# Ledger of designs, part 79: designed miniproteins, single chains, continued (5)

Each design is a single chain, and the fold is of that chain. pLDDT is the mean over its residues in the fold that is shown.

## One batch from the design tools (miniprotein)

Design m18911
Fold by ESMFold2-Fast:
Order: sequence, then C-alpha cells, then structure tokens
Structure m18911 (fold): chain A 73 residues (1-73)
Amino acid sequence: SKAEEYRKKAEKAVEDGNYLEAARYYILSGFEYYKQGKLDEAAESFRKAAEVAEKAGDQPTAKYARELADKLA
C-alpha cells in the first residue's frame, strides 16, 4: 500500500540521517493510513513524524504532526 511505501521511505531517510525528509514521509504515511481507517497506525506515523522533525530542528512540522496524532487519540 502507499502507506507502507511511504513508511519504508521514511525509515530509509532516518537511516541516511535525512530527518526532515523522514518527517515528510511519515506524515504522508499517516494520511494514507487515515484514508484506510487505520487510526492507530496513522497516529503512530504522525508521532514518529513529530519525533524526527524535532531531530531536524523543524519545530513547526513537529507541532503540526503532534496535533494530527492527538486528534486520533
């Protein structure tokens, strides 16, 4: 699925130290899980996006991803 493809791209970006790219792919994965009604997987993807966005120093993206995860809790 697209959700799994984006998750794999995010995981590879983390391995490569590209935390901003990883955050973007985790957000995309979260939205794809959300479209499938997989709310727990969507929330986890958004939480991971927030974590790697913080590592990248991108606080606006980290806040955005946290707010998305919190809405699904």
Scores: mean pLDDT 88

Design m18912
Fold by ESMFold2-Fast:
Structure m18912 (fold): chain A 96 residues (1-96)
Amino acid sequence: MVPEKELAEAVLYHMGGVIAEKAGDYETAAEWYEKAADLLKDIDPQMAADLYSRAGEAYLKAGNYEKAIQMAEKALELDPSNERAKKVLEEARKKL
């Protein structure tokens, strides 16, 4: 089932994340990507996995390595083949 309201909200958070990332506000970008993914995880797990992997990459760029690992693990739970999530997980673990 596809709730239109949750999809619209997820699109807004995803767009906000892209804008924040382009502005260099990686912490805010990561939080917005995470919110978008949380809304989509039961509706579109593949899109949620991509958004969790983007949140993880943004947390990694922000220096929040623990959150980067959490997001990468969530992405891999939904899509074990997600290459971005694998790279984020490897890089964040090296920084801890």
Scores: mean pLDDT 86

Design m18913
Fold by ESMFold2-Fast:
Structure m18913 (fold): chain A 85 residues (1-85)
Amino acid sequence: MLSEEEAREVLEEAERALRELAEQIREAESAHEAELLAVQAEMLYLAAVTSLHLAGLEDPEGVARLEELVREVRELARERIEELE
């Protein structure tokens, strides 16, 4: 089981990966690419939250930050898809 410290590392890693996906979406050359990157962001968010839940750990602030980031990634992907269509 994850420690409190390891759980924070999982959330921090997810935050970094979501920011990387946001950057990739900005540089996406096709609507299809932007859609795939958005799906990857959703899966990454789900994996991080699921890992925390399975560990029996609660970090509502950390989860809220990830929800904010994945929401931003979704909006960015939507805008990029509109630009490329």
Scores: mean pLDDT 81

Design m18914
Fold by ESMFold2-Fast:
Structure m18914 (fold): chain A 62 residues (1-62)
Amino acid sequence: SSEEDAKIALKVLKENKDASPEEIQKLLIEAGVSEAHAIAVKDSIEEFGVENTIKGIENALK
């Protein structure tokens, strides 16, 4: 589900804040996030940075 993908993504990002966007995408897929959602998170990090991506996901879970 999108909510479960968001929760997994939030955990992965907080634990791997120094990883590259490409490595984050791989870690998300390995953690069970759908490929489409993993790509969306990677694209968000490349455009807005890790901290803004984390804030976006946290806001989506409210």
Scores: mean pLDDT 85

Design m18915
Fold by ESMFold2-Fast:
Structure m18915 (fold): chain A 63 residues (1-63)
Amino acid sequence: DALAEARALAEEAVALDPAARPYADALVEATEALAAAPSLETDIDLGVAQIAVAVARLVARKR
């Protein structure tokens, strides 16, 4: 469940550094949109969301 995983990663990022909050909010919103509207366009957005999740992880680990 991409949505559940994205939410968990977003919350973890915010817990590590409150400055990551805008990043976390953007990740959750993008993932919710993907879950709500399964279409050709959301397949493209999925790739973007995957990259965003990876970047958020790197930012969170850096602190």
Scores: mean pLDDT 65

Design m18916
Fold by ESMFold2-Fast:
Structure m18916 (fold): chain A 62 residues (1-62)
Amino acid sequence: NKLEKIKEELSKLQEEKSLSAEEVKEKMIELAKKYGDEKLLEVLEKLDPLEAIDEFILRLIE
């Protein structure tokens, strides 16, 4: 699952240092490109940072 891999890498980064909402969004976009999740990438690019984080969490809970 591409979302799970993105979550794992984001969690490791948050453990090493605190990221702002904008930095979390930028890292999610980088990881979506890395893992080839084109649908997630398109959605994240259109959303504000806090909206992007909320969308990602909702997709993980499903």
Scores: mean pLDDT 77

Design m18917
Fold by ESMFold2-Fast:
Structure m18917 (fold): chain A 64 residues (1-64)
Amino acid sequence: IEKGDIVEALEDIPVTEAGMSYIKKGEKLLVMAEAGEGKVAVESLETGRQGIVPKEKLKVIGRV
């Protein structure tokens, strides 16, 4: 998973780092940057909210 990837949440994520509240399973997100420690900074394509999530909770479904 890298910057520019479109990803889908594999599970509900009720709290993320950097203040994003609740990502639902199946929500589509854009990867904005690498965040280290196996995490990425994402922006929800559905809500516009941003946060940091573990890569293992995401599946790549496309790229911009």
Scores: mean pLDDT 73

Design m18918
Fold by ESMFold2-Fast:
Structure m18918 (fold): chain A 57 residues (1-57)
Amino acid sequence: DPVAALAARLDALPPLEARVFWRTEVQGLSVEEVAKLLGISPGTVRRLLERARQRLA
């Protein structure tokens, strides 16, 4: 299961980076929606996404 395999890889990331990646890439939420839900700036969400992508590459 590709989703289960991705979830296992995300478990190795810092929790906030994993949560941002899951919310945007798996659940399809926008950067702005995730920023509002977590109470952080859209710029911080984009930075966390970039870090998560680098760790998963």
Scores: mean pLDDT 81

Design m18919
Fold by ESMFold2-Fast:
Structure m18919 (fold): chain A 85 residues (1-85)
Amino acid sequence: GSLEEKIKELEKRVKELQARFDALAAENYATDPRITDELRKNADTLASRLPKPLQVAVRGSLYRLPRDVVEELMTAIAELEKLKE
């Protein structure tokens, strides 16, 4: 259906954001302890908004994402939630 196709497009966008995270992680941004706690709380909120299969796949990465990249993920997830309506 139409909703299923839109969800697949958002899944591709999330995958693209994961690739960007990998590049940023190479600069040790993901290991900053001052950011980790807030990102962890954000990651739990963001992950809970995704379908269960995506929660398992994405959760581990979200805990290590820099704040800048989290905003891009929030946008993609917000679009996914709009489809859930």
Scores: mean pLDDT 57

Design m18920
Fold by ESMFold2-Fast:
Structure m18920 (fold): chain A 59 residues (1-59)
Amino acid sequence: SEALLEKLKEVADEIQRELLAKYLAGEIKPEEVYDETVRRLAEKLGISPEEARELLSKL
């Protein structure tokens, strides 16, 4: 549980940094950031997009 939470935070922070950099470079639109975050989080953690949205709502 604790190891999973640490992994979740690391992965989420990595995704946020990558997406912020892409947004500032003009590579993604603001309205695409949340959906891309959900998709990448789901892929990296091996969970569904629905579960990824639920986790983000609890952070």
Scores: mean pLDDT 78

Design m18921
Fold by ESMFold2-Fast:
Structure m18921 (fold): chain A 70 residues (1-70)
Amino acid sequence: SIEEKLEELKKKLEEIKEKAKSQEEFIEEAKKLLEDIYREAAKTLSKKELKELVERALEEFIKLEEEFIE
């Protein structure tokens, strides 16, 4: 489901953020994670569900990225 994929994404993004030494490293690792989750989700989710997953995933990414700028 979308919710399961989003919870997995959030948890892994938070782990990447905690381990990242720089904003650049966070962005690089987060992009890889987003691509992997999208690729896997595209096998099972509808086009509408994929759009919702992408939109909500982007919101979580932006929220965590902002913590490097503060």
Scores: mean pLDDT 79

Design m18922
Fold by ESMFold2-Fast:
Structure m18922 (fold): chain A 58 residues (1-58)
Amino acid sequence: MSDEERARELLERAERAFEAGDYETADRYLKQLVARYPELEELVARAVELGRRVREAV
């Protein structure tokens, strides 16, 4: 699996956790994406936006 595929998997897991109301799990996956794949600008931007929504929900 490529770095892009791994980052997309983390984002998808975070999105599913967010939809389920599991904000702690969502935040953890988003932090992993940004920390491990900071060069993937598009996916990082989507992770930051979802992270903002997680913070608003808590």
Scores: mean pLDDT 83

Design m18923
Fold by ESMFold2-Fast:
Structure m18923 (fold): chain A 57 residues (1-57)
Amino acid sequence: SIEELAEEIKKVAEENDLYMSDEEAREIAERILEGKPPKEDTVSKEELYLVKLYKLY
């Protein structure tokens, strides 16, 4: 599940011309699933990914 979410986040980032490493995507996925707040350095990226993921639904 974490790996699947990380893959989706990375694909959304690539579609929006944003560079994201596998490690960064996995960390964001883990934070989301654990209900932790996003890191200050990645807050805007995480918000973008969540909005795009909801749009796919």
Scores: mean pLDDT 67

Design m18924
Fold by ESMFold2-Fast:
Structure m18924 (fold): chain A 55 residues (1-55)
Amino acid sequence: MKTYTIEEVKEWLKEAGVPDEFIERFVEKLKEKYPNKDTITEEEAAEIYRELVSE
């Protein structure tokens, strides 16, 4: 499984046309779950995304 930086994930979301508000919420949830993590896996990113959409 590949690991990605928070910056890389933010760039993908921006390129996909995701609103800034959603990107900010994604980063907030990421920091809450993994406060000292500089990189995340696809699975970890997917978990954060699921939490956002199930909110």
Scores: mean pLDDT 75

Design m18925
Fold by ESMFold2-Fast:
Parts: C-alpha cells; sequence; structure tokens
Structure m18925 (fold): chain A 58 residues (1-58)
C-alpha cells in the first residue's frame, strides 16, 4: 500500500542520514494508515520511524 511504501522509504531515509526526508515520509505514512482506519498501524509507523531516527543519531 502507499502507507507501507511511505513507511519503508522513511526508514531507509533515516538510515541514510536524511532526517528531513524520514520525518516527511514518516508523517505521510501515519496519515495514510489513519485515513485507512488503521490507528494501530499508524501508531506503530510513528514508533518505527522514531526508532530508526534514534538509531541513526538523528
Amino acid sequence: SAAEEALARAVEAARAGDGERAQRLGTLAVILFSEAGDDARAAEAGRRVREALREAGL
């Protein structure tokens, strides 16, 4: 789905050191999961992006 693609790209951006791109794509993933009615996956997407940013030192 578009939400899963956005989440995957957000995590890749964080690992590449692009915190701005990671944050924008992560926010998009959360919005897309929420719009699909999947609040649990939206919350998990936010957590995964924060963790990837933390691991990257961003």
Scores: mean pLDDT 87

Design m18926
Fold by ESMFold2-Fast:
Structure m18926 (fold): chain A 55 residues (1-55)
Amino acid sequence: SPLAEAYLARMLALVDADPTDVEGLQAVTNEALRAGLSREEVIAILKAVEDYLRA
């Protein structure tokens, strides 16, 4: 969904700027859930962010 893509892009930009900003990543994750993303969409986004950080 466009909303899920927007949150993925925002989380990737955040971790690219500071990969140690756990508090910032948690805040954006909570915003995504409050914005109405499904748990499946949020899990997929977090897996993509994890894969990016491992690369």
Scores: mean pLDDT 82

Design m18927
Fold by ESMFold2-Fast:
Structure m18927 (fold): chain A 68 residues (1-68)
Amino acid sequence: MSILEKALEEMEKLKEKYLAGEISEEEFLQGVGEIHRKAVEEGASEEELNKLKSKAHEMLEEIDKLKA
């Protein structure tokens, strides 16, 4: 499994926990930041990091829409 695939899977798990009320918005944001940091440390490519940023932005937009 690629660095990108692992990171995307972990982001989806965080989103699911947040929507289930298991973690706070602060914990969700911290988790996303940690996933990105680990991907950088593991040597993710610029393309993979850009995909992670796009996915994080997409998830935050979805969460914001659900609050409104």
Scores: mean pLDDT 79

Design m18928
Fold by ESMFold2-Fast:
Structure m18928 (fold): chain A 66 residues (1-66)
Amino acid sequence: SSEEEALKKIGELTRKALEALKAGDLETARKYIEELEKFAKELSGFSKQVAEKAVEDVRKALEEAE
């Protein structure tokens, strides 16, 4: 389903952002966070809520890494 595909993409972008943060690559982390935010704007319902929560979580992780 499109929802299942959306959730997988949210998970992949979130993972890539967090891996970049752990590596100290803040530029790459910001790139994935921006991609996740853009993707969230294209979603609706449950998938949108999951994506928005993921954006919040990775932005908080970015602030803690700075």
Scores: mean pLDDT 85

Design m18929
Fold by ESMFold2-Fast:
Structure m18929 (fold): chain A 105 residues (1-105)
Amino acid sequence: SERLEKLIAILEKELAETPEEDELRREALRLEIEGLRAEQAGDLETAARKFEEAGKLYEEMGDNVSAAASYLKAGVLYRKLGDDERAEEYYKRAEELVPGFVPER
């Protein structure tokens, strides 16, 4: 997908510009890149897991907006996999971190 390739390029640039000492953010960005690459390959289970892991790291850093975005992406991917229970869990977690962040269903 041209859209996914553009998103990957943006994240790779952000990672390259992130200070070496900001290792939690660097790792979260790597996980998002790996998640997008897995999505491109059609490996939605790996993609969902990578975004879940990125969300946890952003949450640990107190970056609630980036955490909510990663959890929302994981939820969307779990829904595509037919795992509605896991999808709802991550939608709820994103909404708890940033109220109003998850679109109305």
Scores: mean pLDDT 87

Design m18930
Fold by ESMFold2-Fast:
Structure m18930 (fold): chain A 94 residues (1-94)
Amino acid sequence: MMRERAAEGGRRGAKAALEGAPTAEKGAAGAIAAIGAAVAGGLAYERGTEEAARRGEEGAREAGRGAAEAAGSEKGREGAEEAARAAEEAAREG
């Protein structure tokens, strides 16, 4: 029933994460964060309301930022994991 919203949320989440990830790097951490953001975004739209969708987008942006930082340092890996966790929490709250 929320197919269009779930697809839009996932698409926007993946796009935001990819925009955050550096094209030259696109390492495993970046790919994982982008996939996680897309899934979390879709779930937020499916389970939640407009508020949940908004939180999902914020989580996706954070995941993209974490992925970009991971490309700059090993410690960035933890940042990427925390960003993915934030996206999951946004989906759970919705």
Scores: mean pLDDT 56

Design m18931
Fold by ESMFold2-Fast:
Structure m18931 (fold): chain A 73 residues (1-73)
Amino acid sequence: SRVSGAQALLDKASTQDPMTGMAYGLVARIYLQSDSLKEAEEKFNETLSQIADEDARKRLKAAGEEAIADLRK
């Protein structure tokens, strides 16, 4: 279920470094508010486009893509 997938990401986020944890938490929240994984991916990428810090954006993108891959399993 969507709730189970989001909870798994939040559980994993608690064991990660702060930036990776933040990306996992963000993906989980967006997924819970989305109708599909595709919509969650689109909303996550839209959120990243609003981040002015280039290095932060790249790191959040990488961690978020890992979180989205975990949701596809």
Scores: mean pLDDT 80

Design m18932
Fold by ESMFold2-Fast:
Structure m18932 (fold): chain A 61 residues (1-61)
Amino acid sequence: MVKPLSEEEVERLREVAEELAERAKQGDVAAYAALGILGAEAAIQGNEELAEYMFELAREI
C-alpha cells in the first residue's frame, strides 16, 4: 500500500476527477463509475478531502 498522496499528486488526481466528471455529464457511464472508484480509493488511503471532492463532483452529475 502507498502512503498518503503528496499535494502535487492530489492536484493531479483532482484534474483526472474533473475530466471524468465532464465525460460522465456527456453520458459516459464508465467515467461516472471510475470517478466513484477513485473517490473510494482516496478515502481508503486516508485522503478524506480529496475523496469528498471527488464524491461532490459525482453528485453534481
Scores: mean pLDDT 78

Design m18934
Fold by ESMFold2-Fast:
Structure m18934 (fold): chain A 68 residues (1-68)
Amino acid sequence: DIDESLERMREAVEITSLIQQGDKAEKQGKYAEAAKLYEEAARLAERIGRLDLAKELRERAKEAEKKA
């Protein structure tokens, strides 16, 4: 309930942070690092029920891994 809502909000903030870190790593040519960050963000997105976001992040991770 309230505890679940607070946990999901915390996870949403963490997802945003991981995406920003992944984007920065990708811009720096650190594709392996970017892939891991996107994978971690995707797992958190899946846990909070953001399935579409999780799919998008997994696709970004795969693209980054191909460039690594």
Scores: mean pLDDT 82

Design m18935
Fold by ESMFold2-Fast:
Structure m18935 (fold): chain A 74 residues (1-74)
Amino acid sequence: MEAIEESMKVLEENLSKLPVEVQVIMLEHFVKEEQEALEKLKADPNTPEEEIERQEKLLKGLEELLKKAKEKAA
């Protein structure tokens, strides 16, 4: 759980070095990939609940970063 939050902070810091338009493109790509990954995990009955929960938290973090980037781009 802590590892995801730390990864989100590192990602936000690294993205902040890029133009806002690039941040939006990169984050939209990450959100799409992680959303597809979550759907695949949920489709597999052998996937542990902890794996699904970690993926959901990662996706939420990326969606929040994308929202912030879009607000800055507007």
Scores: mean pLDDT 79

Design m18936
Fold by ESMFold2-Fast:
Structure m18936 (fold): chain A 71 residues (1-71)
Amino acid sequence: SLDVEIDLGVAEIYAAVALNTAKKHGLDEQAEEFSRLLDELRAAEGASPETVQRLIERVKEAKKELDEKIK
């Protein structure tokens, strides 16, 4: 099975969905955060596993904050 925690492509999909959710709810700060995370994920092609893992952790934390805002 694909490990979502180490796959940049899957992380990009999750971040893109979160960006669209933030935009739909008018959460401009969260939308800017996910836009920046998407740029960093796209730039991380060929990065170390440690760099990839840290980016995925940042996406998860940002998603947690978004979920609290749309409660």
Scores: mean pLDDT 77

Design m18937
Fold by ESMFold2-Fast:
Structure m18937 (fold): chain A 62 residues (1-62)
Amino acid sequence: MVDELVEEAEALLEAGEYEKARELAMEAMRLADEENASTETIARVVATLLRVIGAELDAELA
């Protein structure tokens, strides 16, 4: 479940759908916390969220 949301967020990020990518990454973080996910899963969710935020900032500064 969490991994599916991360994959979808990454796909949306590649498509330039930053708002949707961020919403899914935040939902993945909520579910990871609820499901007591592994450190590896949490790290992947956090990394994905940071990449989305970085892409949003890059687009806004350009």
Scores: mean pLDDT 79

Design m18938
Fold by ESMFold2-Fast:
Structure m18938 (fold): chain A 79 residues (1-79)
Amino acid sequence: SMSDSEFEAEVLVALGRMYAALGKLLASKGDLKGAVESYEKAVKLYEEALKVASEALRPEVEAHLEEAKKKLEEAKKKL
C-alpha cells in the first residue's frame, strides 16, 4: 500500500502540475504576471515533493521541477 509520505509526494506533484498548467494557460493569454506567480507555486510544490519523494519518484519530480524553473525564467524575461 502507498505510505503517507508517498501519498504526500503524489499530491504535491499533482498540485505542482496543476499550477504549471495554469501558468502555461495564463502565459498563452498574455498574463505574464499570473504565469510567473503560477510557475513559482509549481516550483515550490515540486521542491516540497522532493523532500518526501521515494528514490524511484525523485527523477520524475526533478524533471518537472527543471521544466517549471525553465518556464518561470521564460515568463520573467517577457515581463
Scores: mean pLDDT 88

Design m18939
Fold by ESMFold2-Fast:
Structure m18939 (fold): chain A 94 residues (1-94)
Amino acid sequence: MKEYEVKLNIPSGLITVKAKALEKPAKVTVEVYREKDGKRELVSQAEAELEPGEEKTITLPAERGSIVKVKVEGDAEVTITYPDGTQTPTKVFK
């Protein structure tokens, strides 16, 4: 399993994770954590199974200072859009 983690000053609201499978099926898990006193608390999570070439979006609530963790099983392209419309560069998992 491949992991991608972003720790940002995210405006409170909905984050959108766009995931696209490449040549093989993929499974994408998105976890949103709140960090308090050095401890991570899982606030929300969602999972999507992708067929080859399929694209799905996962939308989860996040508060400012949240950690967004994306786990990829298989090969996929992932882009995160924050509540202010800012997008991460597309991350390619192979």
Scores: mean pLDDT 79

Design m18940
Fold by ESMFold2-Fast:
Structure m18940 (fold): chain A 84 residues (1-84)
Amino acid sequence: SLAERARELAEEALRLAREAERAEDPEEALRLGREARRLGVEAARLAAEAKDRKLLTEGIGAALAGIGASVEAALRGGRPLSEA
């Protein structure tokens, strides 16, 4: 179902955001954070289609976690914030 897929993507996004925060290489952290954002956005999209407000909130939260990890990685690596 759309709701099951949204849950899986949100959980994967949060996992990747945590990996990004733990990554020593800023470039790897940036890649992981960007992927977390992408999956969190997709989770939110599927949750919206399923009309599941709780999953929509979780997908948005996962996307924001990915953004935060990307921003931190960009700052740590001396890369422009536009790359986050």
Scores: mean pLDDT 87

Design m18941
Fold by ESMFold2-Fast:
Structure m18941 (fold): chain A 115 residues (1-115)
Amino acid sequence: AEEALEAAREAEEGGVGGAAGGAAEAAEAAGRVGETGEKSAAAYVASIGAGAGGLVSGAEPGSSGEVARQGAELGGRETARSAASAARTGAASAGTEEAREGAERAARAAEEAAR
């Protein structure tokens, strides 16, 4: 819980930087899975990027810190949970070690965000 709160605070301090970084990593992982010709895994990993993007939209700049955090916790946790589940499925279906590691990293980031 404390580590998840710290990660959320760092994402808030960086504006949308932290959540955008997670979305970028998920998008890269989706691209790699797509290159292996595994469409289902690519779709699942792409949903991780969508979930991470939800965290960015939940932490709008200009909100009071607490209001932005509550919004991210409510909306972001649901999308992050879906992204984490999709990431695990993507990791299990990945055809390459690099794609699997990317999906596992994205799953870990989404699980942290969902806490």
Scores: mean pLDDT 46

Design m18942
Fold by ESMFold2-Fast:
Structure m18942 (fold): chain A 57 residues (1-57)
Amino acid sequence: GEAKELILRGIALKLRGIGLEFEAELTGDESLAEEGKRLREEGERLLEKADELLEKE
C-alpha cells in the first residue's frame, strides 16, 4: 500500500542522512552535515504522511 512505500522511503532517507552526518563528523565537511539534516527532515515528513494514511485504515 501507499503507506508502506512511504515508510520504506522515509526510513531510507533517514538512514542516508545519518550516514552523511557521520561522514561530516569524520571530515569536518559542513555541507555534508547540512545535507544529512535535510534528508532526515524529508524522511520524517514521509513517515508523518504515512501515519496520517494509517489512521484512516
Scores: mean pLDDT 83

Design m18945
Fold by ESMFold2-Fast:
Structure m18945 (fold): chain A 99 residues (1-99)
Amino acid sequence: MKLSEEELEKEILEALARMQKELAERYLEKDLADPASHPAAVALAKRLVELAKELYKNGNIELAVELLRLAIEIYDALGVKDKAYEEAKELLKEAEEEL
């Protein structure tokens, strides 16, 4: 029972991460030029960083790296270089060293 719960939680986390990744990729391709979408994009980037931290802890380093790269691209595109941006860059460096 405990193992199947852990496996289900990991699958849910990965599914959520892939969904947020697709949203981030669509934002960067289509909506980046719309200033009205910028607050939602910052919130999305923050969610990508939080999901990447959980993926990294669970050993899914490759997907964590993909989410961190997308989060950093969103932050860079918007010119937002706050604490979350710096944390994302540090975690990306650590995760890439594990690959």
Scores: mean pLDDT 77

Design m18946
Fold by ESMFold2-Fast:
Structure m18946 (fold): chain A 94 residues (1-94)
Amino acid sequence: VEELIEKLKSEDPKVRAEAAMELGRIGDKEAIEPLKEALKDEDLLTRKAAVAALRAIGGEEARKALEEAAKDPTLDPEVRAEIQKYLESEKNYK
């Protein structure tokens, strides 16, 4: 986990996106705060990977991170829309 968290700081956006996806696959809550920062990454692929990773980790803490991101006006509108759709699907009463 620690090695992947360091890769989120790579100068290569492809490495950052890959690290975010791997952190999501592992599901360690220690990755939630680093992934919240990755939601603000300059590279769209890395931002989307961070959303997917937080969704994959799941649980209360990751859900809270996504809810906070959905309300952040400085985040990419496309990223916020993706998060909002996910949060709405969790409240499905069907």
Scores: mean pLDDT 76

